Designed miniproteins, single chains, continued (4). Designs and how they scored, part 7

Each design is a single chain, and the fold is of that chain. pLDDT is the mean over its residues in the fold that is shown.

## One batch from the design tools (miniprotein)

Design m12227
Fold by ESMFold2-Fast:
Structure m12227 (fold): chain A 74 residues (1-74)
Amino acid sequence: GMSPAQQRVLDLVQQAIAQETNPENRARLQALLAEFQAAVAAGDRARAHAVVQRIVDLLESLGYDIDAVHAYIN
């Protein structure tokens, strides 16, 4: 299964999707979430890391508090 850190990132992205009122931003978050889950399922650690960085960058650009995200991904 996912590591605890990966699960926390997943939970944060799902919370952001639930709170996002802009449908384009929601779709972008959902696409990144799907890419992250696919990378984890494939065991592609480098791709999973790259997708997490893209998630962090998007959440920061949308005004979410990324300090919590950085704490979870270490």
Scores: mean pLDDT 77

Design m12228
Fold by ESMFold2-Fast:
Structure m12228 (fold): chain A 88 residues (1-88)
Amino acid sequence: SSDANLVANIRRALREAVEAGDAFEIDLAIALLRMAAGIYRSIARKTGDESAAWLAEQLERAADAAEAGDFERALALLDEAIARLEAE
């Protein structure tokens, strides 16, 4: 799905930035997670879609973990989001 592809692309960007030790690219990946979370939160608010609400929360939790330097947790939260989106 397009949602799974979006989350997978952000996850890949974060992983590559972390592996490279690129602080700017890590910050950019976090900003993309926050932006995506905001979009899905808006969808959930407008439509009542519980899956969009859950996804928004998962993306925010991933961004929070990455901002705290817990990249293992951030990537795991994104893997969970991708798996759930691919199952839909």
Scores: mean pLDDT 89

Design m12229
Fold by ESMFold2-Fast:
Structure m12229 (fold): chain A 89 residues (1-89)
Amino acid sequence: EEEREIERALARGQEADALTEKVTGKTVNSTPEERLARLAVAESLRIIGDAVDQEIKAGKIDEELFQKANEEAIRVIKRYGELAERLRE
């Protein structure tokens, strides 16, 4: 389970680094931990953005929905931190 999660996270980070190299023309020397940190931030922002989008589509402010989104974002950050710890083996 965790091995596949780490593998997928590193693959996504590697794809992001490849895109950055293509855009900037410079080699990106990101560590696996740095890639996981960038993914944690990106996924957290996506979770919050989804909650905002749902409120806009519903035409109302839903404090409970936003609170749940914040809790999920925190879980994502914590989970990527745990994966980074696993990489230190």
Scores: mean pLDDT 71

Design m12230
Fold by ESMFold2-Fast:
Structure m12230 (fold): chain A 83 residues (1-83)
Amino acid sequence: MAEEYWEKGEELAREGRYDEALEYFKKVVEYGYGNLANDGKVVVDNANGGEPKPGNSERSNRLAALLLRGYGRDEQAEKLLEL
């Protein structure tokens, strides 16, 4: 179930529906466990602002960067991907 929320969030983010995608990643944090919950947290925390902090997963870093670019935070997205 939580993995379905991740897949839905990724699909929405790729469609440019960033606010809807972020709500699904919040659900991944709430209902997920282990690595999946950690991936969701990386996306949510980076999208909410502050200093970019990469997670251990390439997929979470890519999606966090995609949302940051969607919100006009291109410098933060670039820093996240180059760390």
Scores: mean pLDDT 80

Design m12231
Fold by ESMFold2-Fast:
Structure m12231 (fold): chain A 78 residues (1-78)
Amino acid sequence: SMEQLQRDAETLKKGAEEALKELEEIVKNVDSVDPQKAVATAMAALILASGAYFFDPEAKELLEKARKLVDEVIEKLK
């Protein structure tokens, strides 16, 4: 149903927003964070943001933010 798809999209958006907030904190404190946790959070943010964008094109900015933060985490973990 359309209502179920809308609820699923909203759940994915909220999950992505939460994962992105955690990822922003990881970027600020990367030297004190477990690299495995940093990678797992980055993957979660990308998956959730990609899912949100799939159901709602207006979530494009959320996906672009996820891509940028993931690149920053990967660069700092080198």
Scores: mean pLDDT 82

Design m12232
Fold by ESMFold2-Fast:
Structure m12232 (fold): chain A 82 residues (1-82)
Amino acid sequence: SEKIKRAIELLRKAGELVDKSDAPEEVKRKILELIIKAIEALGKGDVETAIKYAKEAAKLAEEAGLKETAELLKEAAELLEE
């Protein structure tokens, strides 16, 4: 329960950093969509799907040069895998 709450906090913080970033709007939209899908999966108890979307979002964030965002998304996925 507490791990899921912490993961949601990390996912939300990552989303805030995406919104504030200078990344192209299309890139922001794709990353934010994956973050939203991860949070929705956690709301349904689907931890495996949430990990998948968090990892996909982290990869896109790395490719976009959003290092801090990518690190938060990786931390969320790692926490959920424990």
Scores: mean pLDDT 88

Design m12233
Fold by ESMFold2-Fast:
Structure m12233 (fold): chain A 110 residues (1-110)
Amino acid sequence: EKENLALTYLLAARTYLNKGDYEKAIESAKRAIEILGEDNPWALILLGEAYLGQGKFEEAVRYYEKAIEIAPDSPRAWYGLGLAYRKLGEEEKADEYFKKAQEIFDKIMK
């Protein structure tokens, strides 16, 4: 099943991220999107995290913004966007997005 194959690549991307192998994480997450034939918010978050790890902060912002368009209630995507903006020197934007991530997380946990 294509969904099971895509999940395998998403799990591989997460594993590569945990190892700091950002190039393989990006490749695996992109392969998952290719298999699905559409953007997937988990794949987009993993791409954002991998680009953030590589110091490609503007690319990270683009992928987190795409993830938020599909899944606006994802605290992980908002948190990642905050991290990327902090790295770009946009401290006020970073604080706003961290606050949004916390707000969503608190809402889910209640």
Scores: mean pLDDT 86

Design m12234
Fold by ESMFold2-Fast:
Structure m12234 (fold): chain A 80 residues (1-80)
Amino acid sequence: DKLVEERKKESEELFNKLEDLGKAGKKGKELLKDEEKKEEGKEGVKKGEEGKKLHKEIVEEVDEEKKKEKEEKELKEKLE
C-alpha cells in the first residue's frame, strides 16, 4: 500500500514535469496538425513555408514564456 503510494507520487511528479515540457511541444505539434487538417493534408505538403512559420511561432512562444518567467522571478526578487 505505502509502496504503491510512493510510486504514484514519483510518477505524478515526473508526469507534472513532463506536462510542463510537453505543453510547449504539444502546442507546437497541435498547431501543425490543425494547419494540415485545415489545408487538407496533401495541400499542406505544398506549403512548406507554413511549417516554417509555425516552427518560428513555437520557438517564439517558448522564448516568450521563458522570458516572462525570468522577468517575473527577477521582478519578485527586486520587489522583495
Scores: mean pLDDT 61

Design m12235
Fold by ESMFold2-Fast:
Structure m12235 (fold): chain A 80 residues (1-80)
Amino acid sequence: MSEEEFKKLIDKAKEIALSEDPFDSEIGLAFLHMVRGIAKSAKDKKSEAYALRALAEVYRSLGKEELAKEFEAEAKELEE
């Protein structure tokens, strides 16, 4: 997958994960974790960091601030 294709998939997964429906949000989160894993396996650090930032935003919306901060820290390491 190209970096641009990863970005589009991550954006869609994040939208689903931020859904008001708990079932849709769980599916979106699972999809987001899967896309992060694919980017990691592809050694695409930019796409992995983008997915980690999306995960952080979703978990923060769920009230899981500590977990969100961990994902943000991982993304920072990959970007900098």
Scores: mean pLDDT 82

Design m12236
Fold by ESMFold2-Fast:
Structure m12236 (fold): chain A 110 residues (1-110)
Amino acid sequence: VSGEEGVELGKEGERLAKSKDPEVAIEGAEKATRAAASPDPAAAKAGARAGGVAMGSKDPEAVHYGANAVGIAGASPDPAVRATAIEAARLPAEDPAGQAGGEKTAEGLE
């Protein structure tokens, strides 16, 4: 997968992995796995993020593919991709977007 296509694939994988439909969530996790296997660091990071989201699914198949995507990114030769994979493994238990939203709201009040 090319860099730009890999990033888009990872973003689409993240969107689909949030679905309550098991088949759609599995498709998202499969796309996350393909993006995580990209030699492009940006695409691999997007795949790791999508994999972390899929691990939060109620469907065990989607969780399995999500964990595989995070594992692939964790085996990357790029240290930044590996760091993103470790962070993504915790994504289902943490709300980084909520923290970022709070920071932006505080800046808007100043």
Scores: mean pLDDT 73

Design m12237
Fold by ESMFold2-Fast:
Structure m12237 (fold): chain A 57 residues (1-57)
Amino acid sequence: MTREEALAELRRLAESPNPGVRAAAGFAIRDIEEHPELSSEELQRMVDGLRALEAAG
């Protein structure tokens, strides 16, 4: 997953009706913006975790 793809997906999740998903997505966006060293695998893991949270809620 590219950084641009991860940010786009996290911005979608930040608009979730679930307040926990919105908060988590907001923190994840900030973390990605502050950490240019994050690998594509780390970005994918972050997005997958939030998608799982959205699916569970």
Scores: mean pLDDT 84

Design m12238
Fold by ESMFold2-Fast:
Structure m12238 (fold): chain A 106 residues (1-106)
Amino acid sequence: ITTTGGSAKEGGSLRLTATSSEPFTGVSWLRQKPGEPKVEIATTIGEVRYAEEVKGRFTISVDKSKNTAYLDMKDLKLEDTAVYYAVAHTKHGSTMGAGTEVTVTA
């Protein structure tokens, strides 16, 4: 899985992209803040679900023709600064991509 991240100003927007080499049946996005465990913030598995802290601000989507997943982030907060991970769920199991750093500045 290839991921792209970036940086944005507080109140800004950013799109994370994760591309898989194989088709997936669902995708999840996790994030890890320094000194904290990885936490699931969005998933398409079963029904689309979001962690309360990102609900209404983040949107998960998939382009199946490109085997690509997106996380569209808006109204960014300083506390959204973290390493983000895409997890592709296939018939053969789940594969976590390399983390991508997201930095939000004032």
Scores: mean pLDDT 83

Design m12240
Fold by ESMFold2-Fast:
Structure m12240 (fold): chain A 64 residues (1-64)
Amino acid sequence: MRGLINRIVQVLTENPDRWLTVEELAERLGVSRETVQKAVDELVKRGIIEKRVEGDRELYRLAS
């Protein structure tokens, strides 16, 4: 899991002005949506990334 967390942080750091969905992260990293969801939930809990809800979609970016 730590390797996946580091890769998610890298993707978000390379795209600091973009809100990314779990689906986009899963496609970029070649892992399941469920695996990414668990990792982003942990990153939000730690305050490393922030979450925004737009309609039925959850969006994530690097915390400021």
Scores: mean pLDDT 80

Design m12241
Fold by ESMFold2-Fast:
Parts: structure tokens; sequence; C-alpha cells
Structure m12241 (fold): chain A 95 residues (1-95)
């Protein structure tokens, strides 16, 4: 799957170049969105989790406390019916 291979290569290049958390978050969000839209052979759960993680990382890069960013994303995922991910995010926020 050429798209998946391209995105993995670009992620590795950004990390090796010392990209900021904000840059990595923006790339992760774009990559996850492209995978979902293209119907790539990546589980929907994996792509959607990638978007959630990217949103959390972007909020943290913007100065939102990690706990608050995790709880805000958990509330969003719960509202969208993703109860398993919401529970995992709330558990992470409790630590």
Amino acid sequence: DELVEELVRRADELAAAGASLEELAAFAEEAARRLIEAGAPVPDRTARNGIAVARIARRVAEGVPVRDALLAEADREEAEGRLELAAALREAAAK
C-alpha cells in the first residue's frame, strides 16, 4: 500500500529532522484523515485513534494541560459513540 508506505516514510523523516510536537501532530492528523478518506487497508479504529492522538498533541502544543486535552478528547469520542477510546483517554488523564 503505497500511501501507507509514503506516510510512514514521511513520519520517520520528520522525527529524524527533530520536528516539533506541533508539526508531528499536524502531520499525524493529516495522515490519519488521508488514510480514512482513501479507504486504505488500515483498520478504521487505527486511523481514528491517530486523529484523536493528533488532536490531543496539538492542544498540548498550544499550551493546554495534558490532562485537560485528554479529557476534552475523551468527551468528544464518547459523544461520537467511541466508548472504548473515551475510557482509555480518561484512564490516561487520571495518572
Scores: mean pLDDT 71

Design m12242
Fold by ESMFold2-Fast:
Structure m12242 (fold): chain A 60 residues (1-60)
Amino acid sequence: APKLAVVTEDVDLVGAGVTRLEKGDRVEVLKEYSDGMALVRSLKTGEVGLVDMSALEIVS
């Protein structure tokens, strides 16, 4: 099953483009990094980028 998380605060998603994640958005966690960042895919837009894990709550 995919590792899912809920965004806990409005944050900018950093990647090939800049996209904003909104509080309550659902993301798939693709990879966690040792520096506390995660590579995620937005389930709303399909966009992939980096976000601070402190802005995520893992739900699966």
Scores: mean pLDDT 76

Design m12243
Fold by ESMFold2-Fast:
Structure m12243 (fold): chain A 61 residues (1-61)
Amino acid sequence: MAEKVLAEARELAKKAVEAYKAGKIEESLEYAKKFQELVAKNPELTPEMAKIAAEAEKEIA
C-alpha cells in the first residue's frame, strides 16, 4: 500500500511541476492540493512525502 501511495504522490508532484513549467498555475495548484490530501491521509509517510515535495520545489526554483 505505501509503495502505491508514494508512486501516486510522485506522479502528482511531477504533474504539478509540468503544469507550472507550462504556465498553468491553477492546474499546478490543483495537483498540489491532491498531494496535500495524500499527506493528510497517510501521516506515517510524512518524511517520504516531504522529500517528494522538496524535489518538486527544486525543479521549479
Scores: mean pLDDT 80

Design m12244
Fold by ESMFold2-Fast:
Structure m12244 (fold): chain A 80 residues (1-80)
Amino acid sequence: HHMSLEELEKLVLGLSDGERQDEVRAWIEAGAGPERLEDLFAENVTRLLTRGIGKALGLTPEEVEAWRERMLAAHRAQRA
């Protein structure tokens, strides 16, 4: 399960120094890719995107907006 992504979320939420930011970036580049992060975002973290977490992860504003739309779609499917 999303053990690495769970830690990634904790690191992003607790960003306090460049060391944490580098670790998050390495995880994204190593394969904690958009689909895994989107899954995490879809479950819990719409609000985290508004905190600028997407920016902290190096996402573009367009990618953050795409995630919002995907989260809405996921919630619709889940609620159906």
Scores: mean pLDDT 51

Design m12245
Fold by ESMFold2-Fast:
Structure m12245 (fold): chain A 96 residues (1-96)
Amino acid sequence: MNKEALDKLVEELAKNPELLEKTRRVIGALVQLQAEKGSATVDEIAERAGISREEAQKILDKLVEAGAVEKLPDGRYRINREALAELAEALQRVAP
């Protein structure tokens, strides 16, 4: 995980409750889709999360930079379980 990028993402999410809620939806959708299919497209994540494709793509790009999510060679996304745990702990400290 890129700790500097993760710390910047956590700070941004702490300052923006709407972005935090959308990010939680993206992570939840990806966790569900990964359990069902092993990985997910941005379109599948956006549909499951109930947000636009453009919003999902921006959030996924930030999560990939932080190392919490990986983009596979086929363009599909997968969560890094260790990195997700670290992100969840960091968010729990800054968001009520």
Scores: mean pLDDT 80

Design m12246
Fold by ESMFold2-Fast:
Structure m12246 (fold): chain A 60 residues (1-60)
Amino acid sequence: SREELDREVERALLLMQAALIKKYSKNPEEAQKIYDEVLRLIDEGKLDEARKLIDEAMKK
């Protein structure tokens, strides 16, 4: 369905953003924890929560 495709696109974008945070972070340990939590949220289908976590990490 279109909704399923939209969710897959959102998932891919969230994974990309999490990877960029990990790669360019000033604090690798903190970034790794954020990355792991984002992956967990995505696996649980909690894409909105994953987005909020990424937004907070980028806002820092």
Scores: mean pLDDT 82

Design m12247
Fold by ESMFold2-Fast:
Structure m12247 (fold): chain A 55 residues (1-55)
Amino acid sequence: SAETEEQIKLSEEYIRELEEEGKRLPEGSDEYLFVRSQIEMIRAAVEVIKEGQKK
């Protein structure tokens, strides 16, 4: 659906923003680990949406 495509685009844009923020943080900091965790979580959600919304 159009709504699904929009959600995927917004999620991909947010991943880009988080990736840039992560580059500014010290590796191994709590903030860096949190950002990496958020990116992984959003990527997993996007893949689930892509597969599940084929109905």
Scores: mean pLDDT 79

Design m12248
Fold by ESMFold2-Fast:
Structure m12248 (fold): chain A 81 residues (1-81)
Amino acid sequence: DETEALIARLEALVEEAIKEADELVAQGKYDEALLVLDIAIGLLRIVLGVAKLTGDERLVAAAEELIKRLEEKRKEIEASK
């Protein structure tokens, strides 16, 4: 399933982005951590746009949840800066 494989790759991207952001925060590099999350959010928003255009409801739902997770993490880091 092409959609399932893509969702798995996007989930891995989000996990790595959060891990990298946490490592940057631990070093006091808050602006760099926020940039990593902003890049990942931007990529997911492009995927969401394509998913909506093609009617892939599974990919829409997955992209929306992953964007929400990154935006929540971004708000936490911004509040701790």
Scores: mean pLDDT 87

Design m12249
Fold by ESMFold2-Fast:
Structure m12249 (fold): chain A 70 residues (1-70)
Amino acid sequence: MDEIRKVRKEIAEMALEARKATPEQRKELHDKIVKLLVEKLGLSEEEAKRTADEYIAMPEERLKEYIDYL
């Protein structure tokens, strides 16, 4: 159980890192998030791209909630 939570936490951590990174590094982190969503959660590439954009655009407080959840 909680593979979804673990992946969500990893994605939130990468999204938070992307906010502190250069635009180029943010793009690389976005690609990594997309890959995790496709491979571990079975999302389509289109859904994964939208989800990655949502996480990176998410307020820092909400990203911290995913990281600290449990």
Scores: mean pLDDT 77

Design m12250
Fold by ESMFold2-Fast:
Structure m12250 (fold): chain A 101 residues (1-101)
Amino acid sequence: EVEVRVTVTAVDANTVLVRIELKGVPEGEELEIEVRVTGPDGSVTVEKVKTTSKTKTITVDVNANGQPLDVEVRVTLEDGTVLVARATLNKVGEVREVVVK
């Protein structure tokens, strides 16, 4: 069973920190991670990373001013499986954790 744990932190008004932890994925499997952050003005910031690490931290510099920030994290496995975690950050310093199986 594959499990993705995503922790999203609003570090400041322009910075979102995304920590991703995976369980049940074979060693050496390449993962494609896409983080999308949508601001209250409809602006979208996208970061894409490929990694074989089961723990990855991604820093997103947000082009939007203020909150709420809608964060979508997509993890694509080598077999084509896509796991999607969503969280909304309503203030600076907020931390949200989402677990997807």
Scores: mean pLDDT 83

Design m12251
Fold by ESMFold2-Fast:
Structure m12251 (fold): chain A 117 residues (1-117)
Amino acid sequence: MVELKESGGGTVKEGGSVRLSGKVSGFDFSKALLSWWREKPGEPLELVASISPDGKKITYSERVKGRATISVDYEKKTVYLDLKDLKVEDTATYYLVAVTPETGLVFGEGVELTVVA
């Protein structure tokens, strides 16, 4: 069974930085497309960042480009999203999402980030 467990949310001040972490279990990590998505009140679910199974193809949303870094600790089986220069508009529930041919698309439970002025 595939499980995604996010952590590292909470309340952060504008201009600060945060690291969101997602621990992955139940599949071959080397075969997964891994991505961070966020859901804002009244807006559709949006892609924040993605990383290919080989780690060589990384994509960032224009809304976070230059402020976001996605990385993978293959030994710890953890996906990180580092966000800097935080804005009130970064307030959202953040989901780690994994896609493999065997599992299809799997969402984590989400972690809430609140950015205050």
Scores: mean pLDDT 83

Design m12252
Fold by ESMFold2-Fast:
Structure m12252 (fold): chain A 69 residues (1-69)
Amino acid sequence: PVDEAAELFRRAGELYEEGKKALEQGDSETAIKLFNEAIELAREAGRLAGVDVTPFLEEAQKLIEEAKK
């Protein structure tokens, strides 16, 4: 459903930006949690909309790896 996918994409984007801010502030635990939530929402939104979200997932995973160092 279009409305459902759109809301999930919006939420995923919000969590991704919050995660980047947390990472920049040195809050790695919060950043990892937010990026993982963004990935889950983006994957579901992509599935519902039939859109390839791989580039977003790759960027989020890269930031999670940076946060884990």
Scores: mean pLDDT 83

Design m12253
Fold by ESMFold2-Fast:
Structure m12253 (fold): chain A 66 residues (1-66)
Amino acid sequence: DEKKKIIEQMKKLVADESASLLPDRAEEVRELTERMSDEDIIASAEALAKKGNKEAAKLVEQYKKV
């Protein structure tokens, strides 16, 4: 269940970051993020961490520990 909690936190972060880039489409972006697979969410969080997002990097590290 720990991995599921981390994935939910990643999903929230990905949705918030994506919505901030497309504020006029924030509802659509959040809906699409909610429909993403766990694998897609993890990949998106890793991509954000690679771009320097500190919160994404922390979540990716936590996911690897469990």
Scores: mean pLDDT 79

Design m12254
Fold by ESMFold2-Fast:
Structure m12254 (fold): chain A 78 residues (1-78)
Amino acid sequence: SEAEKLLEEGKKAFEEGDYEKAKELLERAVRIAEENKDYETAARALSELSKLYKAMGDEEKAKEYEDRAVRAYLEGQE
C-alpha cells in the first residue's frame, strides 16, 4: 500500500539521520493508513514517530505518539 511504502521510506530517512524527511514521510504514512482504516500500518508509523521524537530529545512528543500507536493497535485488534 501507499502507507506501507511511506512507512518504509520514513524508516530509511530516520536511519540515515534525516529527521525532517522521516517526520514528513511518517506523518503522511499515518494519515493515509488512518484514512484507509489500516490500523496496523498506522500503529507502526506512530511507533516510528515516537522513536524519532525520542532520538530528537522530545520525550513528551515521543510519549504522545507512543500512546497514539497503542490506541491504533487496539482499534485494529477488536
Scores: mean pLDDT 87

Design m12255
Fold by ESMFold2-Fast:
Structure m12255 (fold): chain A 68 residues (1-68)
Amino acid sequence: MESRKAALTAAAALLAAIGDFEAALELARELAEMGDVEGVELVLRTARKAGAPEEVIRELEEALREAR
């Protein structure tokens, strides 16, 4: 499980960094379902730096809240 969380986090962060915000959001939601707060935080931070639309940032903030 730990290894899978790390792999999903890396993939989601990479997708956010290259501007594929839809795919990054899908993986961030899976991380949230797994309770990986740190993973969702990293994806949100990366998306903000990459200039994601406010809609995407809002969805990521919601995923982070759900992860707790």
Scores: mean pLDDT 82

Design m12256
Fold by ESMFold2-Fast:
Structure m12256 (fold): chain A 81 residues (1-81)
Amino acid sequence: NAMEEAEKLEKKGNEYLDKGIQSFEQGKYDEAIKNFKKAIEYYTKAGELYEPVDPEKARELAINDVAARILLVAAEFEKSL
């Protein structure tokens, strides 16, 4: 069931995004970077599965992917300071 698989991957993406944000807020930038990279991986995979069956949901996940990428760049910048 492609929809169930996509929903599970989206949920994992959200979990890693939340972990990344929590690590970022704690100044744990290496952990934040790792978690944001994982969130991007899961959102990308979920979006691929949603695209043929729910293109609107795939677009929402593409926005989440972009948000996670912005947060990744922010964490990499903070780590460089």
Scores: mean pLDDT 90

Design m12257
Fold by ESMFold2-Fast:
Structure m12257 (fold): chain A 85 residues (1-85)
Amino acid sequence: MKERLAELAKRLQEALDNNSSKEELIKLLEEARRVAEASSDPRARQLAVGIGSILENMKATDDMEQVREAVRVAIRGIQAVIAAL
């Protein structure tokens, strides 16, 4: 779980750096949410809830800078949970 979340955080950062599409960013975050949701750790499950809210906000906007900022928030959340594990 921890290694998979770290890999997904890295892939999300690479996707941001490469100006990837909204669809690609959503797909990576949906993968991160599934990994976190499958954990028995309460911190990882809380992260999954947080990513779910971020995904809904991303889907509700056509502003790519808002989408990119939402992904940056998600990466920070993933990194915080990894550091606490």
Scores: mean pLDDT 86

Design m12258
Fold by ESMFold2-Fast:
Structure m12258 (fold): chain A 83 residues (1-83)
Amino acid sequence: MPGAEELIKEEEEALKVNPNDALTWTLLGQAYLELGEYEKAIEAFEKALALDPNNAEAWWGLSMAYRKLGEEEKAKEAQEKAE
């Protein structure tokens, strides 16, 4: 299976064709999270949530990224939305 770097490239190419794909933005955020690129992960998850505010997986990913950056209050808010 492709690694996180390969997934990022694939998702970025897909988003050039269809930028309004919340699932693809969520997958991009997860790949950045795996690479430790937490700020880029946050940006991708926020774009997913702008398209689908009920995306629990994007909220969970956002919570995880904020927690990794020490933004505990923002992480807690995102975790509550993931439920």
Scores: mean pLDDT 82

Design m12259
Fold by ESMFold2-Fast:
Structure m12259 (fold): chain A 76 residues (1-76)
Amino acid sequence: SVEEAQKYFDKGVEYYKKGKYEEAIKEFEKAVELAPNSEVALLSYLLKAYVYEKLNKLDEAKEAVRKANEILKQLS
């Protein structure tokens, strides 16, 4: 559900703020799994992209941005 996805998104943001980037990515992935075509999934992919950029994983960052753009088109 979107409500469960939001909880995982919030956990991801907490891990991100603590610099626990791998844990943040896992929580964002769970949020996307629970609500794949939602605003929370869009935000999860955008923050995933930012985290991948911080880890210098540029190809993974690009893929996350691509996924975010696909969701944005569906929500628009």
Scores: mean pLDDT 88

Design m12260
Fold by ESMFold2-Fast:
Structure m12260 (fold): chain A 99 residues (1-99)
Amino acid sequence: MSPEELFEKAIELLKKAIEYVKQGKFDEAKRYVLQATNLAIEAARQAGDEETAKKIRELSGNALKAIDNKDYETAIKYLEEMLKIVEEFLDRLRAERAA
């Protein structure tokens, strides 16, 4: 799977995770966060960006901890920050391929 395909899948899973947190379905949300995180880290590493991989790992850990502490607003903020990073990275990869 290409880095672009991995990031596209991670984006889909992150959007589902955020929706599940909003619905109070925390076990489903945590499962989707873990799956999205693994895909995004693999994509960032394949693209040669270990710093982005590290930041995604840290944001994911903070989001999972916030869910466990029932701090849902903080969890959503971390997940949305992770989503933004992944979306911006995908846009950059697509732009570099088009150039």
Scores: mean pLDDT 85

Design m12261
Fold by ESMFold2-Fast:
Structure m12261 (fold): chain A 55 residues (1-55)
Amino acid sequence: MAEELFKKGEEAFKKGDYETAIKYYKEARDEARRAGDLDMYLRAGQNLKKAEEAK
């Protein structure tokens, strides 16, 4: 589920594992897009951008 993927991304980001965080945020965004969950789609997209900039 998008929420679980988002949480995995947050945990990876906190550990400094930006590659894993990017992977999970992309998966969370894509799941949210398929489910029509606009709030999760936007949050995952914002965090994805932060993780990409942190590399």
Scores: mean pLDDT 84

